# Designed miniproteins, single chains: the designs that were tried, part 112

Each design is a single chain, and the fold is of that chain. pLDDT is the mean over its residues in the fold that is shown.

## One batch from the design tools (miniprotein)

Design m3908
Fold by ESMFold2-Fast:
Structure m3908 (fold): chain A 60 residues (1-60)
Amino acid sequence: SQEDQLLNEMSGLLQRINSDPNVSEEQKQRAVDLHKQANNSTDLSQVQQLLQQMQQILNE
């Protein structure tokens, strides 16, 4: 499903964030929290917004 695809993309992005030495512990915790919210959401548009917020962490 599209939701499964988005959740898989988020999981990959979370792994990248967690392995990045330039990302702070606070940024990593935000990414974990966003991923948890996405996994508990039944709203596709919310999952898309959470993914975009996680992507923005790498642009900080």
Scores: mean pLDDT 84

Design m3909
Fold by ESMFold2-Fast:
Structure m3909 (fold): chain A 65 residues (1-65)
Amino acid sequence: ATSETALALILIGDIIDGNKELKPITIGGLTLVADNVETDEEGLEINKQALKQLLKGEKKVEVKR
């Protein structure tokens, strides 16, 4: 749902911007896994892909380039 999506974006952003590393995270029963991040641009693409899959209601979200 929208609230879960907002929380997902915040957590993904914190992980990417804070650590420059992608780690599996669980949000509302969903597990997010993504590729390595080198720049803010890649972080934005990863967030976009994760958001897309969350909106589709997938149980597990995989984000790749």
Scores: mean pLDDT 51

Design m3910
Fold by ESMFold2-Fast:
Structure m3910 (fold): chain A 77 residues (1-77)
Amino acid sequence: MLSVEEMKALLERVVEVARELGIEIPEEIEEAVRNARTREEALAALRMLADVVEEQASQEKKDQFYARFEELAGEAA
């Protein structure tokens, strides 16, 4: 299982991917990722990020985002 630091690194890369796809990530989510100190906080930040992607992105961009997430998660393991 990923450590909190590995989860934070993964989430930072996932935020970059979302931005590359043209999804606007609020500062509050970036702060949540940066300030996460527990696995629960990191998972909460991930859920906030997923909610923003679901709200803003087209189905094509969501599919691309989740495919990239799986790739990055596999590399982190």
Scores: mean pLDDT 78

Design m3911
Fold by ESMFold2-Fast:
Order: structure tokens, then sequence, then C-alpha cells
Structure m3911 (fold): chain A 81 residues (1-81)
């Protein structure tokens, strides 16, 4: 997914050497899996915490009309569930 890949590129561009090393270790995973692992790494979120956070974001984004980001987050939620 181009949107997920762009998010990962933006993360890489804003990341320090330690985070970049972590991203290199997970580079062989699917882009959506890399994004999940990144959020767990940075925020130390459990799967349950991540699912709750994603549900709140999905509701907010649906109200804002951001269909593209809603689709990305629904795929992320499916991977965690």
Amino acid sequence: DKTIEKILEDIKESSGPETLKFLEEIKDKEPIEQLVEFFKYVYQMSDEEMLKYLDELIEGLKKAGDEELVEVLEKLKELIE
C-alpha cells in the first residue's frame, strides 16, 4: 500500500540512528507489519492499547472524511486482531 509505504518513509526521514537500526531489522516484513512494530517500539503499546487507540482514531477520521487514512488504520487493526 502506497500510503503505508509513504508513512514508513516519513518515519525513516525523521528518525535517529537507533530507530533506523530497528527499522532495518524489520525491513523484510510487510509494510503494515513494519508500521505495527514501529508503534510498539516507540510507544511501548500493548496489542489491546493499540486496538483501543486505533478505534478512537478511526471514529475521528471518519467524521473528518479522511477515507484513505481510515482504510490504512482498518488494515492495521486487522493485523493486530
Scores: mean pLDDT 73

Design m3912
Fold by ESMFold2-Fast:
Structure m3912 (fold): chain A 70 residues (1-70)
Amino acid sequence: SKEEKIKNAEEYIDKGSQAMRQGRYDEAAELFNKAAELLKEIEDEMDSKTVSLYVAAQLGAVAAEIEKEL
């Protein structure tokens, strides 16, 4: 369901943020990408909350990829 995809995306974003704080950038990038993929499945039905989550997931993935190169 849409609600289940949103909940799972929020969990992936939270786990990705935790991985970032721990310096586990490969894991963080994977988790943020999983969140973005789930949210993209409902992109035609997004409200302000889901758009904010999608942006957060994409920015998190980019940040993790940058950190991996340092």
Scores: mean pLDDT 85

Design m3913
Fold by ESMFold2-Fast:
Structure m3913 (fold): chain A 92 residues (1-92)
Amino acid sequence: MDDVMNTMRDNMGRMVQSLSDSSMPQFNSILSDIGDSMSTINSIDTDVLTDMMRDMSRRFRRASRPGVSDSDRINIMRQVSDDVSSRARSLS
């Protein structure tokens, strides 16, 4: 768990560093929503949370690549948020 969480945090940090300041409020809002959904999943199924964290980590890594636009990065974050929220509802 902790190693997966640390890898996700590192990849998310790289993505944040690649975003412009104008995109940060939207990113922070989406990140908060993801955190709430992950907390719900963790209370129900830790294995599902771990798998989702691995998927999020890979998506954040892709989003942090040179040449990816801020709008594409925000779209990736929104898709992650929607996927995590959908999984939380399915488990609840």
Scores: mean pLDDT 77

Design m3914
Fold by ESMFold2-Fast:
Structure m3914 (fold): chain A 57 residues (1-57)
Amino acid sequence: TAKELVDEIVEKTNISREEAERMVMNAARALGLPPTLDAELPEKVKENILEYAKEKS
């Protein structure tokens, strides 16, 4: 879920929870998915967002 990705970003990077949520929600909107924490994201998309977050850290 989007919530799981947000939690993982916060744990693995120095990005704040608010920034991680914004990042994940923006990605969901860009893909036409509901911008909610319960939304399922494709696994490849989750990997790409997490790598992007690590680069920004």
Scores: mean pLDDT 78

Design m3915
Fold by ESMFold2-Fast:
Structure m3915 (fold): chain A 76 residues (1-76)
Amino acid sequence: MEEILREVAEKYGLSVESIELMVATLEANSPLFAKLPFETQALVAAGLLRGLSSREIAEETGLSVGTVNRIKREVG
């Protein structure tokens, strides 16, 4: 868990704590996000924190653009 968070944090220039908080927030507000593997959750959270487009997040995670957009819609 922490190893994945550290790697993603380093790649995107974010703190581990920022990614953890975003993952927790997204899990609480998106049933779709809550079902994703933790590595995918960390990548989506980091991408959203960095302001990446839905297409860029989809490319990094292997998710469809539609899935990323649905997660954003579920969170509000």
Scores: mean pLDDT 84

Design m3916
Fold by ESMFold2-Fast:
Parts: C-alpha cells; sequence; structure tokens
Structure m3916 (fold): chain A 70 residues (1-70)
C-alpha cells in the first residue's frame, strides 16, 4: 500500500539521518544523507508518478522537520 511504502520510506530517511549524526557529520551532511536515502528508496520503487510525488512531499516535510531540530 502507499501508506506502507510511506512508513518504510520515512523510516529509511530517519535511519540515514541518525547514522550520519552518529558518524559525526555536519547538519548539512546529515540532511544530504537523509535526502539521498529517500531518493534511493524511491528510485528502487515501482510506484506511479502521482504516488511518487506524494512520497517525495512526505520526505520533504520530514527533511524540513529534521533541519529545524538539527
Amino acid sequence: SLQGLRIQLLSRVQQAAFDAQKAGASRDEVLEAARQAGQEFLDSSNVSPEDRAALEEAVQRLLDSLGRML
């Protein structure tokens, strides 16, 4: 389901941010690692263009939130 993919995607993005922070990355490096993880997940996913757009928007909202906390 789209909801299931969204949960997996956002979990992957958060995990990438956590791993980068643990490795001592800067704020910008953490956000870039998180963005790349989301993009890699979406690139490996066989979703419609409209579903991809919705998932990309969810990733952007999460990145904005992470940026405010970092």
Scores: mean pLDDT 87

Design m3917
Fold by ESMFold2-Fast:
Structure m3917 (fold): chain A 88 residues (1-88)
Amino acid sequence: SVPLLTPEQRAEVASILREAAKKAEEIGDTETAQILRNLADIVESQPVEAGVLVLHLATLLVSDKNAGNEKSAKILEEALDRVVEITA
């Protein structure tokens, strides 16, 4: 069976993603901030598979690294590490 996040894990992950979104806005990356806020709303409101969430965040991180968005990539890397610890 694919592991689903518990309601407690979803609330904690949503908080982490909203923190990361705020940091992205502070550096002027409104696109990354909006993606993270949308993902936080999804995680908080419905069942989420841990692996799918991690894959989405890892994909966004790789995209920002390839685009040369070093500050956004650092924010995403920190958020991804925290999410992986919670969903392990």
Scores: mean pLDDT 86

Design m3918
Fold by ESMFold2-Fast:
Structure m3918 (fold): chain A 65 residues (1-65)
Amino acid sequence: MEKFNEIGEIVLEFAKFAMKAVEEGKISRHQGMELLVEFTSEAMKLDVDQTKKLAEEYKKKLEEM
């Protein structure tokens, strides 16, 4: 189903966001990797709408670091 492709796209967008933050010196590579692994693990348990909400929460967490 398209559901898995949509969740994968959200995960990829978050990965790009985290990578940009690492490149800009906002967070370390270790912090970026930890957030990406944690987000991906949680996202695989959720539906598309829940994953979008989780992505917003993780982006806010990263911005507050």
Scores: mean pLDDT 78

Design m3919
Fold by ESMFold2-Fast:
Structure m3919 (fold): chain A 90 residues (1-90)
Amino acid sequence: MAIDREVEIAILLIGASILLHYAPKATDEERPELAEYAEWLAKQSERLGLTDAAENFRKAAEAFRKGDVETAVEYLQKAIDALNAAGEAA
């Protein structure tokens, strides 16, 4: 059984929201793990054809790797906005 597209988008939204709320509290040791998770969210978004979400998750991952948490949070918010727009359009 394939997971429905709407359910997959909802799962990505939950994951992205958790990451967004946790990101400002992340230590230097935790930032590589957050970057890997953001990259995973980007790959899943790309697989679903959600190009805007995927691009913003990739930029968030890059910001986490650079230690720029403020920029990472900004791109995570843009990715969440893109996922919400895609879910409402379906």
Scores: mean pLDDT 81

Design m3920
Fold by ESMFold2-Fast:
Structure m3920 (fold): chain A 84 residues (1-84)
Amino acid sequence: MDIEKVKKAAEEVAKRLREAGATPEMLQALNEITLYALDKLKSAEDAIKVIEEAGRLALEGRTPEEVRQHALKLIDEAAKKEKE
């Protein structure tokens, strides 16, 4: 996995969330999602897709816990698919 590419994507999503008035709790959830994706996924593209989806849900007004739970489920499913 290209860790730097994933980190850059996460930083860009975090910037968008901060500009939209996201709470520190939401930014913490995004960081936790990013670290989990880096731990579980082999594909940078899959990791970035989940991080972008988390950002989209946050901008739609989902809570930090809802965004975190949804993104972690997507990461687990993507990791399972990578092993097929």
Scores: mean pLDDT 82

Design m3921
Fold by ESMFold2-Fast:
Structure m3921 (fold): chain A 95 residues (1-95)
Amino acid sequence: SELEKIVEEIVKKLEEAKKALEEGNFEKARELLDEVIRISNEKLPEELKELVEKALTALHLALEHKKQGNDRLAEIALEIMERLVEKLKEKAKKL
């Protein structure tokens, strides 16, 4: 499915953003976040966009907490993002 390929690309970029945050590379994490926003807005139906927006919100919170040195809250936000990514994958399969 074309939608499954698009979702896979988004998931890959979100996983790369998590790795960038863990490495302290905030610039790369922000760049990947912006790429996901672009792909989602251009290519996804509204129902999948909502899940991506929630995942991006969690990623943004992780980025802000990591910048503040609050690693524990950043980890919690990344766990929320990962659960939303799982929901995104499952929803894309049902389409």
Scores: mean pLDDT 87

Design m3922
Fold by ESMFold2-Fast:
Structure m3922 (fold): chain A 99 residues (1-99)
Amino acid sequence: HPGDHATLRLLFTDPAAAEKAAEGQALLKEAIEKGREGASPEEVRELLEKGAALLLDAGVAQSVVADTLEFYAEEAEKRGVPATAEEARRLAIELREKA
């Protein structure tokens, strides 16, 4: 899947950029886990924003970051956290409007 960790890693020729992208995706995964543990929407949103910011800093295009957020929204729904999915989709829409 284009939004998964392994796929994003292969898009980078710079190891430092790949590491930032890995950290960004780790934060997006943490947002899902924290949502499952009953974290507030504000805490979940902060983790999603930090993850997205790291992906953008790594040089990932805004449209690709938005696609990645939609992938994690689908994962959040499958794992029973629709509130986390909603926050991820909201951020994806915001990024697409700026692209």
Scores: mean pLDDT 80

Design m3923
Fold by ESMFold2-Fast:
Structure m3923 (fold): chain A 62 residues (1-62)
Amino acid sequence: IDEADVLTALAEIAAVIGNVKAVEKYARQLKEMGRYDDLERILELARENGHEEVAKVVEEIL
């Protein structure tokens, strides 16, 4: 199990739920790990679920 894959899964769940603080925490770690494709997917999930505050946080971190 890759640590980045676990962080991505947690960030995806948080983005679907609309947990802004959790997404910010996990997205910052993913950026430090160079996981830009995962961040783009999390951004898309936030937009698809109507969580504009989450989408904005991911966009600012990206």
Scores: mean pLDDT 84

Design m3924
Fold by ESMFold2-Fast:
Structure m3924 (fold): chain A 79 residues (1-79)
Amino acid sequence: MITKVRITVEKDGKVVAEFEFDVRTGRTIDLLTGEELPPGAVVDFDAIAAKAGGPVTVRVELLDEKGNVVDSGEMVVEP
């Protein structure tokens, strides 16, 4: 069962943003700050890319109930 979705945003091998979405509760946590995003907040990847100074790689990982990555995907986001 998928319990969490981890989203990692990287620029030149450096993590510039990281989020964890809990599928059961619908809550999103910013893993770099430890803060929970407001309910209904949309993550603006274009703004993150602009702040990072160029294209970023967004990696999405689906985690099971044991914390194992069971599926993953990635995309490039331009500012």
Scores: mean pLDDT 81

Design m3925
Fold by ESMFold2-Fast:
Formats: sequence, structure tokens, C-alpha cells
Structure m3925 (fold): chain A 111 residues (1-111)
Amino acid sequence: SEAVENAVKLLEKYGVRRLFQLAYVFAPVAHLFVSDEELSALIGLLNGLIEAGSEKVRKYALTFEEAKLLRPGFNLDEKIYEEGRKVGEQLAKENPDLLAEAEKIVLDFAS
């Protein structure tokens, strides 16, 4: 979908750390920067990266239901989330350096 394509472009432009910050740290103000569809794609993409990682980082992956509960005021789209998640998993498998960076960022945020 266009939302997932835009999420990949944001990942390429801003890097994985800034996208984790937008999706999780700045979530209350994310509506100033991204639509509900784009946020759904972004959260899906980032969780797909985490789910492709080691057991140590997979425990920080959010289900769609958990992501929805932690973002009051957003109407997260499950279909776009799932499309993003699949793309994130595929990108992680095809780009080991991207996966390693994402794992480091998740563990840094968890510390």
C-alpha cells in the first residue's frame, strides 16, 4: 500500500532510530507528522524488524492489539499494520546490517 511505501521511504530518509522515536517516544504528537494510516504502517514495519530479530528483542515487539491500546486517539489500521509488519520482516532478512542496528536500538531503549 502507499502508506507502507511511505513508511519505507521514511526509514531510508531518517533511519531506524528516529522512526522508533516517532512511533514510541513521540506517539502523543505523531499526528502532527503522520496520518493514522502512515502510523499503522510505521508501527507494523518497526515491529516486523523486531520480530525478525533474536529472542532478546522479540519480547519488545507489540501485537496489533497492544499497539492500539498504547496509542489513544489513533485509529490504527490492522491491514496496513500487517502489510508493514511483513515488509519489515522481509527487509530485516535481506539487510543484516539494518537488523543489527534495529536490535541495538531496541536494547538501548530497553536499558
Scores: mean pLDDT 78

Design m3926
Fold by ESMFold2-Fast:
Structure m3926 (fold): chain A 65 residues (1-65)
Amino acid sequence: DEQELIDYAKELKKEYEKYGYKIPQSDVDKIIQEGLKMLQQGKSLDEAKEYVEKQLKKLAEESGK
């Protein structure tokens, strides 16, 4: 479960980079840690993945043109 969330975040970052967005690894690491904390608190993998996707999308939008 934890490894699947980490891999999901890694693939999303790579996908955004293919679209020309630049997301700092430190920000991705913080999002992953928050998602892992959600899993530890009993939230589903799907909820953690949704959180990660939402936060990475927000960072990509904030990265500018």
Scores: mean pLDDT 79

Design m3927
Fold by ESMFold2-Fast:
Parts: structure tokens; sequence; C-alpha cells
Structure m3927 (fold): chain A 74 residues (1-74)
């Protein structure tokens, strides 16, 4: 949980930097693939579920995916 929160804070910080040079869709896709890979490697079900939710939101509205991720890293 604590380790999951540290990862989410780091990914949120990276998303803020990437958002300066990339579209919301591209940023959300990078965040989802990164969190999915980390969740798989760490066997972290919470990170895997978060990655899946970001992928789902990105298909509907990439801005919602970014807003969801920023809320988790707060």
Amino acid sequence: SSETQQILRQITAAVEELSKVMSDKDVAQVAATTLSSLGRERNDEELQKIADEIKKLTKEDPKKAIDYLKKLGS
C-alpha cells in the first residue's frame, strides 16, 4: 500500500511533465502501460486494477484518465 502510493506519486509527477509536450491520450497510454508493467512485475493487484481503469477511461475520455491518475497521486 505505502509502496503503491509512492509509485503513484512518481507516475503522477512524470505525467505532469509529459503533459507539457504530449496529448492527454498519449500521456494516459504511457501511464497505463507503465503502471500495468509495474503491477505485473511487483504482483501488485492494486496497480494492475488502476492501470486497467486508466485504459478504460482513456477509451472514453483521455482527460478523465489523467484526472483519475492525478487524484490517486494526491
Scores: mean pLDDT 84

Design m3928
Fold by ESMFold2-Fast:
Order: sequence, then C-alpha cells, then structure tokens
Structure m3928 (fold): chain A 94 residues (1-94)
Amino acid sequence: SAAEAAEKKKREEHEKNILKLYLLNVGTKDTQQYFLSKAFGEYDKEKINAMLKSMSPEEIQQVMLAYLDKKAETASPENREIIDEIKEKIKALG
C-alpha cells in the first residue's frame, strides 16, 4: 500500500542518516561502541567499554564488519553502498 511504501521510505531515510554519521566517524571510540552495542545487544556503556578493552583491534574490526554484513542483508541498494564505504574505511584502519 501507499502507507506501507511511505513508512518503508522513512525507515530507509533514517538508516541512511545514521550510516552517513558513522561513515564520517569511522575509527572513533564512539563508532566502535555503537557497533559492538548493536552486535552484542548490550546497551550498558561501561560493559561495552570493558569489551573494547578486552578485545584486539582485529577482533573489534571483525565484529564491526560482521554487523555491517548482517545490516546489508536488509538494506536498500543506496544504503548498501554507504555500508560498503564504511566497510572499506574500517579495513583501511587495520
């Protein structure tokens, strides 16, 4: 329906705005905390910070890339392109 199409477009635009924010902030602790929070379903910043301190840079990179791959499965083609750009920047940091 037209209402379902409009709702889907709003969800895709919201996701695009979030992805663009992370594209600009790849390699920051805040971005790493966000992706780990989403990947593990953990929203306590102290627990996420402890996880980050216990993980190697390679492990952090792999978790972030795995989350982005999962997100890409349901993303619009436009948002998938932004995800691919974020993945390239994450890989360039290792």
Scores: mean pLDDT 81

Design m3929
Fold by ESMFold2-Fast:
Structure m3929 (fold): chain A 114 residues (1-114)
Amino acid sequence: WEEILSSLDEKKKKALTLVSELYQKILEIILADGEAEEIVKAIEEMVKEMKKLGLSDEEILEIVKLFLDHLVKEGKITEKEAQLFLEMVKAVLEGDYEKALEYAKKLIEERKKK
């Protein structure tokens, strides 16, 4: 992980920090028995900040996937949770709020199984 971090430019390192902060915020929302709408809003805020950094939609998805792959390897999330998270980000990038909301609800249910 540290070796991966050292290979990233400053823009991508900042984007990775934003994904990490988003993940912690989503965990806090779920632990507080929060709504799927709050999760979608958090993802929208992250995407806006990443676009301000000059990242393309493809670069945003690459950084999100990199972070999620790391969490799966660390045993912190399942492959299913990682896929749901990635699909939510894709839906937000597409402007499909209803689809993002559906994936957020599925992520809450998968997390509650633990």
Scores: mean pLDDT 81

Design m3930
Fold by ESMFold2-Fast:
Structure m3930 (fold): chain A 67 residues (1-67)
Amino acid sequence: GLDFYRLLQQYQQAVAAQDYATAIALGDQLLAQLDREIAANPDDENLRAFRDQLQQQLAQLQAQLAA
């Protein structure tokens, strides 16, 4: 929905600003929403691909925050 895309935009802005703590918090919210949408649409390969990509990016952001 529109709320999901607004959250995604806020996430991307936090990443661009190098505010990794905020980006991680927003990314966790995006993952939770994606998990709910995947449960409702289990055959949607695009949702699963996006979730996997976001999870990988969050791992990289966590590594940068720890450095």
Scores: mean pLDDT 84

Design m3931
Fold by ESMFold2-Fast:
Structure m3931 (fold): chain A 72 residues (1-72)
Amino acid sequence: MATAEEIAAAGGRVGRAIRAGDAEAVRKASLEMVDLGGLTEEQAAAVVEAVEAGDANRAQALVTRGIIEGQR
């Protein structure tokens, strides 16, 4: 199983991609969080959808929840 640190690092990559407005990078990094158990596939799709809709706050909130859940 992935460590809380690995999930937090992946979440950091998603957060940077969200701030850059790079939907492709968000998709790639969010799938890494899915592989690590920080997001479900549905949550990763929701993050990408939020970024494409211009709702960076919603996208970041989903990523932050994944990091907190991984923190234990």
Scores: mean pLDDT 77

Design m3932
Fold by ESMFold2-Fast:
Structure m3932 (fold): chain A 74 residues (1-74)
Amino acid sequence: SREELEKRIEELKERVRELEKVAPPELQPFVDLIRALIEEARKRLEEGGDLEEVEKLIESAEQMIDLLERRIKA
């Protein structure tokens, strides 16, 4: 549902905000890409876009956050 996708977007925004604080300079461009994906998903959702496409953007952002977390911890 739209409400579930909105909740997932807010969770991703919080996660990336936390990661930005600890990410080294070389990973900041990766943080910026994740934020761009989250913003695109939010914008499409607010504009009444295709929920399946919004979900794919959210899934892509989730995967990139997982990769970023692994790189920071390595």
Scores: mean pLDDT 84

Design m3933
Fold by ESMFold2-Fast:
Structure m3933 (fold): chain A 85 residues (1-85)
Amino acid sequence: MSEQELEEKAAETREQELKVILEKYPKVAEDPEALEKVRELLEEAMRLAVEALLSKDPEEQQRLFQKAQELAQEALELAEEVEKK
């Protein structure tokens, strides 16, 4: 897969994940600061995942995937906290 195809797939995945979060935690859509933060966390997570897939070093790839997963988890935790308000 080309780097451009990976970036396009990452963008589609990010938007789909954001849609799922907004369906489960609709109050995030009403909080512009929280919405922006969730979007930023998902964008950074996808960026690291793409970088991991392009990496030739298996140790770096594993580290980047772990960090991407942690950022995605932070986005979910932020969305859950906003919904509790």
Scores: mean pLDDT 79

Design m3934
Fold by ESMFold2-Fast:
Structure m3934 (fold): chain A 77 residues (1-77)
Amino acid sequence: DRASRLIEEIREEVMEEVKATESPENVPIALALLEGMAELLKRDPSLETVRALKELFESLGNRIGAEFAERVLEALS
């Protein structure tokens, strides 16, 4: 559906940014995080779940997860 397509497009955009900016040794775990978040959000693309994930990754200091969630939130709003 439209939400799943938007989530995947944003995942691909953030993935390319990660590949360009992160140290090569950190890229695999960052890509795995983005894949896991995208699959979760495709199953539950509610604004409530996206906001909860954003708050979670912000609290963990995980900038990649927080940025991905923020872009999904903006796209679905």
Scores: mean pLDDT 84

Design m3935
Fold by ESMFold2-Fast:
Structure m3935 (fold): chain A 78 residues (1-78)
Amino acid sequence: SERKKLEEEMLARFRAALEEVREFFKEDPEAFEKLLPDLDAGVERTVEALRKHGYEELAEEVERLWRELKEELRKEAE
């Protein structure tokens, strides 16, 4: 279905964005920390938009992946 295809494409794009975030952290951890509140706000807006449009499972997956990445990067920074 068109909806399933869109969900798969959105999830794939989000995963790709997380890999870019990981590389950015590796290259410039200080700049990453300064941008983290803006990145958090961006993910929160994405999750809210997904839930508003009925993509609750996708929203939960996006939120989980972002939380896991933040935990991983925090561990690497310390």
Scores: mean pLDDT 84

Design m3936
Fold by ESMFold2-Fast:
Structure m3936 (fold): chain A 95 residues (1-95)
Amino acid sequence: SKEELLKAIEEIKAELRKLAAESTDPLLKKALENLIKNLEEIEKELKEGKISVREAAVRIGALLGSMILFFEVNKFPEEYIEALRAHEARVDALL
């Protein structure tokens, strides 16, 4: 549902903010901050009724998938990659 997806987005953003605050790597921190910004844009469009729940979930899944690939290529710590995969699975489960 829209309410469940909005709750998931808020919880994902909170976890990403925590990871960004704990990070000492400027590139990793910036990547996490950019991911949060993109999630906020999707959240806004969903709240305003500009996109469907399915469209929002698909966009979030694609965004998380792209970020996982970016983290793998840049050899960021496995814990961050696992966190992103868990969030991707959570959003997919709402479909």
Scores: mean pLDDT 83

Design m3937
Fold by ESMFold2-Fast:
Structure m3937 (fold): chain A 79 residues (1-79)
Amino acid sequence: TVEQVTLPAAYKAATSLYTGRAVGLSDEQRLNAAGVAMTPSESRRRLEIARRLLPRVRASPPTPDNAVRLAEELAREIA
């Protein structure tokens, strides 16, 4: 289902954005890194999700628990 596809993509994007923030990447560099995926379709989905997550990631501590929480919240909003 769309929900089953969206949640894994959101988690990968959130994790990538927090990793980029922790190593001091710019917003553009973090978005580009979050968009890296095995297929063009998955890359486009992850980039769209990453753009929606970026402000939330900036506002919260870079922890695995926050990556899961933000991914779940966004998956619920999109579903």
Scores: mean pLDDT 74

Design m3938
Fold by ESMFold2-Fast:
Structure m3938 (fold): chain A 72 residues (1-72)
Amino acid sequence: MSEDARRLVGLVAKGKYEEAMAFAESPEASVQARVAATSSLINKGKLDLARKLIELLAKEDPATAKVLESAL
């Protein structure tokens, strides 16, 4: 796992959702980091936040976004 993905997953695990969303929506976060964050938010039951990241991912990788949406 990349460092940015590890950081995002860690923030979600700690319940720091505002910090996680701010970083995930920034240009510093990779597509892989956004995917990892989305999966972690789904696992935490934060479906509204997961949907926001899926909408962003749909612009970059529609196929991956559709797979993540099926997990909601």
Scores: mean pLDDT 81

Design m3939
Fold by ESMFold2-Fast:
Structure m3939 (fold): chain A 89 residues (1-89)
Amino acid sequence: EIKILKLFSSETKPSYYELEINGKIYYLEIRQAIDPSDPETITVTIKILNENLEEIGTFVYKAKIPLDMPEEEALKLLEKIIKEAIEKV
């Protein structure tokens, strides 16, 4: 189970999530940053750690989220990015 992220988190405050996939435990470190030159663009960095906290993958995504987009839609876009990152491991 992935807990929904708050959008526009500080670059200095990563979010951590515990996932169980097919009986194995993984941890996600997720960082979100707003591009100061384009506030509609967020950069999402997802680091995937195994149960021993060893990095098994890092993925960087850029998503353009309109400022008038409802927060719930923006959160769903982040969930899709996270799912794609996990499927690549």
Scores: mean pLDDT 63

Design m3940
Fold by ESMFold2-Fast:
Structure m3940 (fold): chain A 85 residues (1-85)
Amino acid sequence: SLAARKERAVALAQQSIDDARQRASTLDLTPEEKAEFDGLLADVEAQIERLRRASADDFDAVVAELERTLTRLTAHILMAETKAE
């Protein structure tokens, strides 16, 4: 059960990273936007590793933190895609 939930959460997070990287590769990001984006990617990857090692007691908290970072990553890409002023 826990192992299966970890596997699913990691797979979904990895898909989000792959999608974000693909979308970012087509965007004209400023150096500041790229640095912020790279930082969020690094945070997600670190949280995935934490999730892989999480105990049953930590699992829900680690998933919640990962979901918050993925939401921020998605928001950053959407903002860059819209070229909002």
Scores: mean pLDDT 83

Design m3941
Fold by ESMFold2-Fast:
Structure m3941 (fold): chain A 79 residues (1-79)
Amino acid sequence: SALEELAIEYLEEAAKLIPDKSKATPLEVAKLAYELAKKDLGEEKAGEIFKVIVEYLSSFPSYKKYTEELKKFYEEKVP
């Protein structure tokens, strides 16, 4: 969907903005992607995008640690 494509674009842009690539974890990249989307599109649309990011990353078993942390961030910080 267009929203999934937009979520991936924000993840890619966020990853580019982290100078130390060893610190570009899925959690840190997703948090920065949320802040970028929030700045560009507002909080409501950024929340929709972040939900798609969490769903996308949750589809990968190897990212279980990060998806648990991302779901917690979503519940606590995203309206």
Scores: mean pLDDT 78

Design m3942
Fold by ESMFold2-Fast:
Structure m3942 (fold): chain A 70 residues (1-70)
Amino acid sequence: MSAEELLEEGKKILELGREGKVTPSELNKVGGQLLRKAFESKDPEMARKLAEVGAELARTALELNKKEAA
């Protein structure tokens, strides 16, 4: 999967996560893939975008886990 394809997939999964349509585990899995791709990227702008979306996926997973615990 290209960095651009992974970025678009990450954005779609983030939206679904905000709607409660995916599990925290899936959000963390996709977020980890984006963060790994950001670390491997030679394009600093693409690396930044991947890292930002990956971090937001991880944050959304954490918030969903907190809501389940309440």
Scores: mean pLDDT 80

Design m3943
Fold by ESMFold2-Fast:
Structure m3943 (fold): chain A 69 residues (1-69)
Amino acid sequence: SMEEINLKMRIMAVGAQALVAERRGDLATAQQLEAWRDEAVAKLKAGEDPKKITAELDEKMAEADKRAA
């Protein structure tokens, strides 16, 4: 579905951000992003709604951005 494609793209984007953080030496941020990615994958495997998983992941990212600012 389009919702699954959107979630897959978001998971890949989070993984890419984790790699960028690792390259900058920000290991704590990289580990947190990888944890959120793994959680999203686990929820998808458990049969949760891809649209809800995407929204939850986006909220976590937005809150992390607010704390970093």
Scores: mean pLDDT 84

